Designed miniproteins, single chains, continued (2). Designs and how they scored, part 94

Each design is a single chain, and the fold is of that chain. pLDDT is the mean over its residues in the fold that is shown.

## One batch from the design tools (miniprotein)

Design m7272
Fold by ESMFold2-Fast:
Structure m7272 (fold): chain A 92 residues (1-92)
Amino acid sequence: MKEKLKEDIERLKKIAEQSGNTEVLKEMDEVLKELENATDESQLEAVRKRIERIADKLALQGNKEALQISLDYGVEELKAAVDRVIEEREKK
């Protein structure tokens, strides 16, 4: 949901501010604009993927809240990938 993505962006911005990561702050501002301009599902999916990448980056820097966001998004992506591999193997 668009509201959930916005909340995750705001949380990641707060984390970046606390760590002094100005690059992530700029990226988050761009992602927020993309979210506000998103009108279809593919655009929302692109925003979600960008949020996941930024959360991964901050999690690797040791931030536990960013790790939780990263895992939440990553689990859904991994489930989809695993299901696809299983279907391909069953199909032969």
Scores: mean pLDDT 74

Design m7273
Fold by ESMFold2-Fast:
Structure m7273 (fold): chain A 72 residues (1-72)
Amino acid sequence: KLEEEKEALEKIIEYLKEVRARGEEHADDEAVLKEMEEEAKAKEEEIRELRSKLDLPEIQELARKIAEELAA
């Protein structure tokens, strides 16, 4: 159970890191990444529930939406 949550969060963090790398915003890369990671952690409970209901690929899509909302 905890390992599954860890895997889901790691996938989300990896996805956010990939988005950051593609973002090309060198000046704000660290701040943006840190903020995204903190938001992902805050959404941990929601992600846990989604993970148990949905497959891992859909969790990655959720991470994408979270990153988009953080950018707004």
Scores: mean pLDDT 58

Design m7274
Fold by ESMFold2-Fast:
Structure m7274 (fold): chain A 82 residues (1-82)
Amino acid sequence: SLGRQFGRDALADGEAALELAREGVELEKKGDPRAVSLLTAAAILAAGALFLGELAIESGDAEGAELGRRGLELGEEALKLI
């Protein structure tokens, strides 16, 4: 279903966002100029995870909603680090 696809995409974006946010924060502590690019990418992916996650939750597909909630939660954690 489309809701299940939104859930999968939200989870993938959320996982990527959190990984990039963690790496970007560590680079920022070291004064590495690459930090701004990673943190920007993390913010964009986190926003995507929040948007797609909400669509998955509202889809009425139980599996999609579960994946979407996980993606949304990871996206929110990424944004808290930035």
Scores: mean pLDDT 92

Design m7275
Fold by ESMFold2-Fast:
Structure m7275 (fold): chain A 78 residues (1-78)
Amino acid sequence: GTEKAIEHARRAYELARRGDVDGALQELKKGLEFAKDNPVAKEALERAIKAIEQHPSDYTVALAAARDALEAVEEAKK
């Protein structure tokens, strides 16, 4: 559920911080599989994935998107 989505979003943020944009994208996609029953978490992860896919070489976009997704998924777990 949402707890696993948070775990994957956290891994994505850590990978983005290390400059691994592709790794961050893969972890966000894995997180999305666990967020299917939470619309807020799902939409946050989908937005982050789309932002990175539109700017695949932009480390700054990947870092910001992964951080925002992590924050939104943590808020959604209530």
Scores: mean pLDDT 82

Design m7276
Fold by ESMFold2-Fast:
Structure m7276 (fold): chain A 64 residues (1-64)
Amino acid sequence: SMEDKRKKVFETLREIAAHLVKQGASREQILAALRQQALYFKETLGIEVSDEELEKILDEVLEK
């Protein structure tokens, strides 16, 4: 379903963010990478992720 695809996209973005945080990447570098991945998922799966949602994903990862 579209909802299942969206959930998987968000899980993948969280995993990417967590990996980059562990590697010591800056907030700006992480957000740039997440934006690139979000664009890829929009083009391949038709799933849109807003900039606000990307910021929330990174903030959630940083709280762990």
Scores: mean pLDDT 85

Design m7277
Fold by ESMFold2-Fast:
Structure m7277 (fold): chain A 95 residues (1-95)
Amino acid sequence: MEEVRKKFGEALAEETTRAALEIDPSAKEEAEEVGKKAGELAEEGDLGKATKLVLDFLEKLGKKVGKTQLAVSRAVGALIRAIGAGIQTKIELEK
């Protein structure tokens, strides 16, 4: 369980930074801090707060630069990829 949460948190942090850079390249430092905090929340088992933090940040960024639809698309993609990484890690641990 700890390994799955850690891999999900790491993937969530990386994907948050990637999504933010596609929306606003100037937001790299803020995205890295948000991703780190979301990863820490995920490792603590607070997946709801981790997910909300990432979605709220990317939505705010999208509104700031007038790319709300792109921000929503990238946020959904980031969450799907992070969830996929967690599921893959769980499957590998169960083999």
Scores: mean pLDDT 79

Design m7278
Fold by ESMFold2-Fast:
Structure m7278 (fold): chain A 100 residues (1-100)
Amino acid sequence: MLDEEEDKKIEEKLKKAKSLEEKSEIVAEGVNSVAARRMDEEIEKTKKEAEENFGEEGKKAVEKGIEEAKKVREENGLVALGLLVEGVLKAKRIDEEKKK
């Protein structure tokens, strides 16, 4: 789906929602959907950055983060992105400890 169509669908759902709870659920679903759609691009970019910038243990931390992110990608894209970021941060800490 095009981003414009996705945005309009979310807006229409929000206008039809009658409660704050329904609106919160629609927003959460929209955010998770956008995050999930970006996961493939973010994964590929993260793999390349890890290969160029991190040592062996750092690369393993990134790969684990990617694997965990893939497992929850379609159910919770925002959490999946968070797991990917956590993997990168862990890789940075491991590499810093080994060098210093």
Scores: mean pLDDT 69

Design m7279
Fold by ESMFold2-Fast:
Structure m7279 (fold): chain A 59 residues (1-59)
Amino acid sequence: MDEERARETLFRLVAEKGVLNVTKEELEEAMRAAGASRETIEKTLKEYEEGKALSAEYA
């Protein structure tokens, strides 16, 4: 539940600003504003960093 909300918020910001233009601080603030827990935010950011590394490699 919280994890899905955090992911949706993160992906919306990335889609709006672009992967190279969005900062980790903006992602953290947006997920926090959406009501995600600190633990969920940390987990989602780790998954995003892994996904970002893969996307950058293949893109």
Scores: mean pLDDT 72

Design m7280
Fold by ESMFold2-Fast:
Structure m7280 (fold): chain A 116 residues (1-116)
Amino acid sequence: GQELIDKLKELMDSEEVNYEEAAKTLVELARAFREDPAAVLGPLLNFLHIPENRKKLLDLIKKTVPYLSKEELREVLEVFSNAAYFLYQLTGDEEAKKFAEELRKLAEEHGIELPP
């Protein structure tokens, strides 16, 4: 869990972002969360708690879209929107809720229907 978050953070903070590698890392993170939510949830929530990380992540996801299949994009958006909404439920942070809503809107823009 933490190693994939650390890799994602390094990719986001790079002067020249490798969007193909970022896309791969986002998919690996989403799949790791589905396989073992207990190992990934804590590190992911700590990462999403920081407003600057949410801003950079949204921009990164938008720029990785050309490197993702529609199914992979669905997997990524589902995991991150659910984690952000869960952060909102735990903390009352309205900006975390707005971030989750922005990810759901991005899904709609690409013809992807996410579970409620």
Scores: mean pLDDT 87

Design m7281
Fold by ESMFold2-Fast:
Structure m7281 (fold): chain A 66 residues (1-66)
Amino acid sequence: PEPPELVKKLDEAIRARDREGIREYLTKLKREDPELTEKIVPKAVEFLEQVGRSDLAEEVRKIYEE
């Protein structure tokens, strides 16, 4: 899928606090567009920490680190 479609699906999963969706779409985005992923990850982590889902923020960090 194109990065814009993956970004939309990832944002939807993050807002829904869907751990499985976050893992699936972030993994795909990292594979297809690493540069865009580097820009998105810090913002996703900040959002998840702000809404009290530090467990999901940690999941995002781990997926990005491999």
Scores: mean pLDDT 81

Design m7282
Fold by ESMFold2-Fast:
Structure m7282 (fold): chain A 103 residues (1-103)
Amino acid sequence: SKAAELGFEAGRLGGKAGVLAGEAGKNPSLGTGMAILSIGGGAGAYLGARKGDKELAVKGGEEAKRASELAAEAAEKAGSKEGKKLGEEGAKKGEEAAEAAKA
């Protein structure tokens, strides 16, 4: 399923962005929190899409998008260009996962 693949990628990208934001900002607890939220959202999108649970898949994709956007913003403020890019890509994949799940 395209929705499952997009959800998995959203969690992976947002998770990496959160870790990089925490590292660059010297706030590993905040970075870990953002990574967990992105991975959890992506997992929800992936599992929801695999199970045929549209509500879970949509909610998971939307959560991965929001967490990845927060990670991108935190990474930019901390000076991590890579973290910003990964967070923006994760947000896009989370949005695409949610939209694919609605179809």
Scores: mean pLDDT 87

Design m7283
Fold by ESMFold2-Fast:
Structure m7283 (fold): chain A 65 residues (1-65)
Amino acid sequence: MMSVDQKLQLFFDLYLKILRYGTPEQVKKAKEILDQVIDAVFNGSDEEITETVEKAIEKLYEILK
């Protein structure tokens, strides 16, 4: 079972890999996902943050297909 902090670390690791090695389209999609994560972190509950980060990680894996 991963903590929220561990999930955020995994999200940022994947996000940075896309920024460094991804296509412009992949980078654009990753930035849109980051905006959703930032909004949840600043305005959401702990549960909403956890759910948003988990979905964001899944979306980043889909981008890296």
Scores: mean pLDDT 81

Design m7284
Fold by ESMFold2-Fast:
Structure m7284 (fold): chain A 97 residues (1-97)
Amino acid sequence: DAEAARRERVERARRLAELLLELHELRREGRLDEALRREFLDRALELAGKTWADFEAAGISEDELLETLERLADEVAARREELEKALEEGFDLVDPA
């Protein structure tokens, strides 16, 4: 069922976004150590349905995956802040609550 597949995909995307926001906050607070960085990468790979072996076979290093994860975390955090600001500005223009 296409609808069930879409709901599952949306739920996985939501969980990944939440994971990335948590990673961004921990990094911002200086609380992100090497072990925790690896844990977040492993959890992100599980949500994506991928393993280290998939990327190793493609010649992609662990460091490249970690850099990509951290970049995505920053992008998700920036998008959330942008959306929150747009919603606040939109409500102020239409219905100042």
Scores: mean pLDDT 72

Design m7285
Fold by ESMFold2-Fast:
Structure m7285 (fold): chain A 94 residues (1-94)
Amino acid sequence: SKKDEVVKEMEEIFKRIAELIKEKNAPLILEVGVAVVHSLFLQLYEQGAPVEKLEELKKMAEEVLKAIEEGDFEKAKELLLELHAFARRLVAAQ
């Protein structure tokens, strides 16, 4: 399904972020923050969040990935905080 495709793509994004964090010796706060957001994403998926909201989370996660790829850890942290806040709001709305 479209929802299963989004979940698979998101898992690939999280895996790539984790690999880059290790490879680039990124700050621990990014590793912890990504793990928390990943847990919130799985919770939203299990709670039946609409595919459109899961796609919004995926787009935000792609922006975090891009910032980490570019070595801009301050931007990655800011984007990750925005992603976390958005995910928390979606969980509260379910």
Scores: mean pLDDT 87

Design m7286
Fold by ESMFold2-Fast:
Structure m7286 (fold): chain A 109 residues (1-109)
Amino acid sequence: LVDQAKKLASQGKFEDAARLYEQQISQHPDDARTWYNLGLVYNALGKDEKAIDAFEKAYRIDPDFVLSSMLMMHHMKVDPRVLYLGSEAFRRQGDDVSADYLRSLADSI
């Protein structure tokens, strides 16, 4: 499921990718990587609240993975909106330090 969802996302088929990631999550709800990728797909679809919710779930499972993945996206200068949505997700989880850091990185682009 994850490999097929990733392939669909790379082809711009974000609704189909979201459906497969949602199916993966139903079997493996503790998969931080899948929640993070689902958040990226929701961002591509303009579904900001769903993206924030997915990033929050990824954060609760593995906050270090989510932070490092978002820092990599900043380094590669990929969509800065991901950093803004991630900042909000971290803030909702009470991680104001990481939230402020992600927001400052997004603002610096």
Scores: mean pLDDT 82

Design m7287
Fold by ESMFold2-Fast:
Structure m7287 (fold): chain A 94 residues (1-94)
Amino acid sequence: SLEEAERTAQRAADAVREHADFLAEKYKKLGLPEYAEEIRRLGDEIAQAVRDMYLARAENTPEGKRRAEIAAQRAREAHDRMLEVSKEAFEKAN
């Protein structure tokens, strides 16, 4: 159902934000506040894209499927950048 899809989308988005907040706090404590800020921003981008993907997919229409694919691509790109930022932060912390 649409209501169930909205709850699933929100839970997925919340999980992404919680993970990003955890990483941001960790990098802030390591003296890397700029990396913490970027992780938080990327976490928000991933969370929004994941939410958009689930909601578009739940429409069960060809247009919804197309929007879900675009949102999934946005999520992948933001996640890849988040991995790069995490690697850079790790290298600076050592």
Scores: mean pLDDT 88

Design m7288
Fold by ESMFold2-Fast:
Structure m7288 (fold): chain A 96 residues (1-96)
Amino acid sequence: MEEELEALRKAFEKVREAAEKDEKYGKELVEYVKEAEELALKKAEETSVLEGAKIGFGYFLKKVSKAPEEAQERMREAAVQALNDLYEHVKKLKEE
């Protein structure tokens, strides 16, 4: 669990880094990442790290859908990549 939770935090850290590089919308996008990470960690404790990640990243993508189109494309790509990397990493951790 602890290693899986660390992987989850690292996935959100990657998305936060992508958000911080946006000079126009970075502050707003970083807040969305923080909200999504808090939700993901809470849900991971209630269910599983992968379910928490799914819920948290889903929340983030829904928030980003209200941002300007330019920000949406970049953040969706970053989030999908981070989530895929997390799924592969957690799968390896569960399989020893």
Scores: mean pLDDT 80

Design m7289
Fold by ESMFold2-Fast:
Structure m7289 (fold): chain A 92 residues (1-92)
Amino acid sequence: SEAREEELRKRLEEEVKKLLDELKLDDEEVKELIEKLAEDMKKLEAGEEVPEPVKEIAKILREAQANPDMSLEEKEEKRLRILKLIGEYAKS
């Protein structure tokens, strides 16, 4: 359903924004990274080729969404992994 896909996209964008707040980037840099990542996430959902960090970020976010009972420690580990992947993505 298109409505569920749009809801998933918005949820992923919100999670990415929260993680990017930890990097202490300025608002314009954060916005640009979120927009680029969101477009690549959309391409990935359409089966198009995207950078490897985007594929890994999408996988981690799906795992987190599928496991709402995830421990605080596991959530923190996934958060740090996504921050590292966003750093790699920003350099590509």
Scores: mean pLDDT 70

Design m7290
Fold by ESMFold2-Fast:
Structure m7290 (fold): chain A 64 residues (1-64)
Amino acid sequence: MRDRLIRAIQTLTDQGLLSPEDGQRYIDALRAARTREELLAAVQRGVSSLDDQGRLAFAQTLEA
């Protein structure tokens, strides 16, 4: 799951939907998560910074 979430963030950064700085910050947070609760919190923080189009792209990347 974590690797899939990291890939989704990388894809959003590559598409210009996230700045490289924000993308790296979220990837670092996902890698630092030690528990499932911390992982979910990191995902929620990242998703909350996205607009509706960014959230849709994130969801589509996770489904791939």
Scores: mean pLDDT 72

Design m7291
Fold by ESMFold2-Fast:
Structure m7291 (fold): chain A 102 residues (1-102)
Amino acid sequence: MEKAEAAAEAAREGAMEAMRVAAAGGDREQQGEAMGNAARKALEAAKKAGADGKGETAAAISAAGAGITAMLASETGDSETARREGERGAEGAARTARAAAE
């Protein structure tokens, strides 16, 4: 896998983990912990894939950002809006990580 694509995959994986916790209705503390774990997981996956420091940082930040977006959307009580915003966040994270790792 190319370094840019590897960083994008890591960011998407982290974002999806945070979205799963938000969708399950975890409290804010649990969601915060999941976002931290998602960012850490994305960072480690990007490192193993050979992304440089810029790609690693982009993957971690993007994954955490997607998690925050999903959490805020979930507060509206509209599961469809939460799903759309979470998917948008995950794709945004992948695009940002891919660009940073190029």
Scores: mean pLDDT 67

Design m7292
Fold by ESMFold2-Fast:
Structure m7292 (fold): chain A 55 residues (1-55)
Amino acid sequence: DKKEAEEEILVLTLKENPVINVKNLAEGMNLSEEEAKKLALELAKKNNIKVTLKD
């Protein structure tokens, strides 16, 4: 599933650099900032990654 592939890429990115610019993520994934933040936090939680969110 294309969605699962995108989520897996995001997880790999978070493992390399656990700092996310929420606005850039939202634009890249064609999501609202709220949806992008929720997705990032949920994936981080499921993978035991501590992330820092930036605007």
Scores: mean pLDDT 77

Design m7293
Fold by ESMFold2-Fast:
Structure m7293 (fold): chain A 68 residues (1-68)
Amino acid sequence: GSKKKFVELYTKLTGIEIPENAPNETLVKKLVFDYKAGAITKEEAENLVNNSDLSDDDKQLILAALEE
């Protein structure tokens, strides 16, 4: 699916395997949660999002959440 690159980058960053068929909203929420929990840095999250194959809407949603 169009989010395969996101899943690959997330797994490499966190060491946690996520199914490629997981819903996009689940992947977005998981990344934002991990950032707010301090498990990943803002730069790591932004680089993952910008290099992912997520839709522009999903990318904007994550980036906005990282600014809070």
Scores: mean pLDDT 75

Design m7294
Fold by ESMFold2-Fast:
Structure m7294 (fold): chain A 80 residues (1-80)
Amino acid sequence: MLSKEEVLKLFEEALEAIKEGNWGKFTKILNEIMSKSDRRLRTEIGVIVADYYMLLKKGASREEAAEVARKQFKEVIEKS
């Protein structure tokens, strides 16, 4: 299983990939996190990713939506 530090590092890498428009890299990193995380963390990440896509639909930039996701993810890790 991945440590909280490893999950945070991979999630930051995924957000940088999405800012660059590299959807393939983003998806691969998310699948790695999801496969190596417990059920609770997988659920939390799923909600953050859904919120990211919702912000894009509302007209937010990829950079703006990624920064919101980064803040949400850090809060999830800090609460755990």
Scores: mean pLDDT 77

Design m7295
Fold by ESMFold2-Fast:
Structure m7295 (fold): chain A 57 residues (1-57)
Amino acid sequence: SEEKKNRAYELAKKLIEEKGLTIDEIADVLQKEFGFSKTEARYIAAKAKEDIINEKK
């Protein structure tokens, strides 16, 4: 669901900001916590990282 994807995105942002996790490490967390496929989890993680980088420009 869209709500589930939004929760995963917010968790991904938090993990990047607080723990500095890589996209692959975040994708593993998102697969475990939310049941996303590896492809979907990596997409969400990559989007969260790109958004954080763009916010700092």
Scores: mean pLDDT 83

Design m7296
Fold by ESMFold2-Fast:
Structure m7296 (fold): chain A 84 residues (1-84)
Amino acid sequence: MEKKIKELEEKAKELEKQAEEYREKARELAKKAKESTDIKEISRLIGESLRYMGDSVEHLLQAKKLREEAEKLRKELEEKKRKE
């Protein structure tokens, strides 16, 4: 059980790191769009930025789910240790 809790927490941490990287990529694309005068290029850059923002949010939601699962397992482990 303890090994699984650590594994879930480590995966959540990795997903949070990936979400941060996607958020940074989205910001860079949005900045490039602001600097562009070509409507087609602006549209493309904004589309890519929104996609990276979506990926970032999805990774954060997955990380939250894993942290909630790890917390549930921690409570079960504490109850088991408290009983005997």
Scores: mean pLDDT 83

Design m7297
Fold by ESMFold2-Fast:
Structure m7297 (fold): chain A 74 residues (1-74)
Amino acid sequence: MNDEQARKGAQDLAALPDARGLGAAIAAGSRDYGVEPPEPTSLTPEQAARAKALLAKATTAEGLREALAGSSGL
């Protein structure tokens, strides 16, 4: 993944309107990488707000990885 792709992915995730949509998108991405998160994957409104704030600041592949790791650690 290059920085431009990571930035676009982060912006797309940050633009999701609700916690449910964001949680579903993260779960789908995790499955594509062969990671099976616990089902159902649901974010609290607080977790979603934090995840969106981190994703909005991600501009590189490293930044996206850090934002996703921070979101998963909630």
Scores: mean pLDDT 60

Design m7298
Fold by ESMFold2-Fast:
Structure m7298 (fold): chain A 95 residues (1-95)
Amino acid sequence: SMEEIQRLLQELRQLLKEMETADAATKQRLLGEIERKRSQLRQKVEELLKELDAQIAATEDEAKRAFLESLRNTFEQVVEEQLQELEEQLQKLVG
């Protein structure tokens, strides 16, 4: 769901903030949590895109299909942008 994706993104941003002030041992633990949540986020995004693609394929109304395609493409772009920002922050923190 979009709500779960937004929650995971917020949790990832919080973990990255914690990494900025963490000692070496805490950073190792936080990196593990970040990787787990990144994996969960990727899976949830793929599931939602698959659900949208299935709705598009099942839709016979041309206007409704066009709306769903626009929603799917906008969602993919926004999520990819946010994931790219998180990856850039992570690279900055791990060097």
Scores: mean pLDDT 84

Design m7299
Fold by ESMFold2-Fast:
Structure m7299 (fold): chain A 89 residues (1-89)
Amino acid sequence: MSPATARREGEIELAAAPAWLAAADALAATSSPEDQARLARLRAEIERAVAEIRAALAAGDADGAFEATLRFAVAVVALAVLQAVQRER
């Protein structure tokens, strides 16, 4: 991935991260203790991926930024699935 593409993709994910963290916190407020523990782990994974994206972009590490963006996407998809399951209750 080019540095310009990595920065653009990383910046998009970084801009989206606060909304996903807020969604995780909102979902946790109405969840069972087991789902709260799962949501806390996903929230921590999102925060870790955000830190990794920021560090990689600051270092000019396009490949590292891409890998961190993939980890962010996996955590976000898992959160969206949990949110959909909770809405069916």
Scores: mean pLDDT 82

Design m7300
Fold by ESMFold2-Fast:
Structure m7300 (fold): chain A 93 residues (1-93)
Amino acid sequence: SDREALERLAEALKKVSPKAAELLATLPRPLTAADLDRVLLESGLGFPGDALELARLLAEHSLEELKELLDSFFGKIRYAAVRDSLLRLHEAL
């Protein structure tokens, strides 16, 4: 379910980012996609609006598998744009 996928994404984010863990600790349950979009934006880990798509990927893949998928797009426009966006968001926050 989308709710279970969002909860799995939240647990993965806590392991990757101390800032994401801090933000998630302050949020009411149940978590929404909009809540996780905000966490991704404020921690510099993803695009606004991508949380549900990432949550669904994590429901079928581990965080390590997701990283390998992103790494397999190395040199691709999509991967470069994601990386540049994350860096820009991190610098802005």
Scores: mean pLDDT 64

Design m7301
Fold by ESMFold2-Fast:
Structure m7301 (fold): chain A 62 residues (1-62)
Amino acid sequence: AVINVPASCKPLEQATVEELKEFVRPLRFVDAAKQALVEEALKYLDLQNYCGAKVALEQLFP
């Protein structure tokens, strides 16, 4: 990235993105808030928004 991006927004390697999608996709939580975080993390990974994906995953697995 050639722009001023927060350090937390570092791009993920393609293999890591694929591994995270495979890990997150089958997750099922009884808690609706956690299930929403699963969907949010997958959405951010699909959008290549690594900051959003990181925040959602950190809230799922603190």
Scores: mean pLDDT 68

Design m7302
Fold by ESMFold2-Fast:
Structure m7302 (fold): chain A 61 residues (1-61)
Amino acid sequence: GALSDEQIAAMAEAIEAAGIATGEEARRVALNASKALGDLGLGDRLDAEQAGRYGAQLAGG
């Protein structure tokens, strides 16, 4: 995937804040979402905040 460590960390934090998952599960969900977003070429187009929001939306929707 093309997402940075900062973007992945923001996604994990957003997932935890949304109550979707915690700890290692939140991190795993964030990594899976980051791969999907990277495969779509969105890594360079998403700021950390946007990556967090989209990652939480993918996990919760």
Scores: mean pLDDT 76

Design m7303
Fold by ESMFold2-Fast:
Structure m7303 (fold): chain A 89 residues (1-89)
Amino acid sequence: SEVEELTKKLLEAFPDKEKLKEALEELSEYLSTLDEVSKTEAIFRIAYALYKAFGEEAIEIVREVAEELNTPETLELVRELEVVKALLS
């Protein structure tokens, strides 16, 4: 699925901030086309995959790039990473 392919791009881009910025821009564009329920589910799955792979460092680096991009979808991804951290702690 598109979510799985975009998740893979994000995982492969980490921790390169420029590659992450490109992948997050593509992700933000895709997520903006989804209904709210599908968007929320996709963001949770992506956040879970990133946090499981990279832990706290995922939050740190994604937050920096998301603040630069300043899209609702990338900011929501950062919030969801914090939720996943709480669930796995």
Scores: mean pLDDT 86

Design m7304
Fold by ESMFold2-Fast:
Structure m7304 (fold): chain A 71 residues (1-71)
Amino acid sequence: SMPHPDSPEPNLEKVAEELVKQGEKAFNEGNLEEAEYYYNKAEKLLSKLPNPNQNLVNRINEGKEKIKKAK
């Protein structure tokens, strides 16, 4: 069952998008652990969607790769 159009619940994709933005901001500030936390949280939310936004998935993967290279 899908959520109803009038549901007040937050859109998981929009929440994941905000988490990706927070991860990118944390990375730019040099907070690698915080950036990784936000990327992992966004990835978990997107994994619950039947058609996750591939642009967000790619941004998460790129961010996590940059963190690995920065360590």
Scores: mean pLDDT 78

Design m7305
Fold by ESMFold2-Fast:
Structure m7305 (fold): chain A 71 residues (1-71)
Amino acid sequence: MSPQELQDFLLGTGEKIYNEAMEIARERLESGRREVTEEERKRLEELFKKNKLKVKKSQEEILQAALLLLE
């Protein structure tokens, strides 16, 4: 997937989810960690519930897309 396609995908989830996913990806890169943690998945899940969003993509797919954009 191209960087433009990754950005368009993430923006399609909504600004709040995009911003949180990018922040989590930044924290992952700063820690040198490649794995998506349960805590990071829960952060996105809480945002989905709070904003009543129906998203077909998993929290893991969104987090991986954000990490790829920062690399």
Scores: mean pLDDT 67

Design m7306
Fold by ESMFold2-Fast:
Structure m7306 (fold): chain A 98 residues (1-98)
Amino acid sequence: SRDKRHELAQKAAKELVELLEEKAKEEIEKARKLEKEITKEEAEEKIKEIEKKKNEEIQEAAGAVGDTEAGIELATELSKEYPEKAGKVKELLEELKK
């Protein structure tokens, strides 16, 4: 039914957003560790770039509710770093495509 498809799409989008936030948090922590080896200003610039990319990817993930192909692509990229969680999201989106 349409209601079930909407619920599955919303769950997949929510899990994608959570993965994107987790990825950004890890990248920010790595950038902060680099502050000991680079200038504080350069580390802050990297953090801004990470946050900007996170916000852009979150907007794309929200769009995945209406675009299953875009959601599958995002989940596939995230599976390189989060294979179990992103793999499950990818399976959910592939079921929605059927």
Scores: mean pLDDT 72

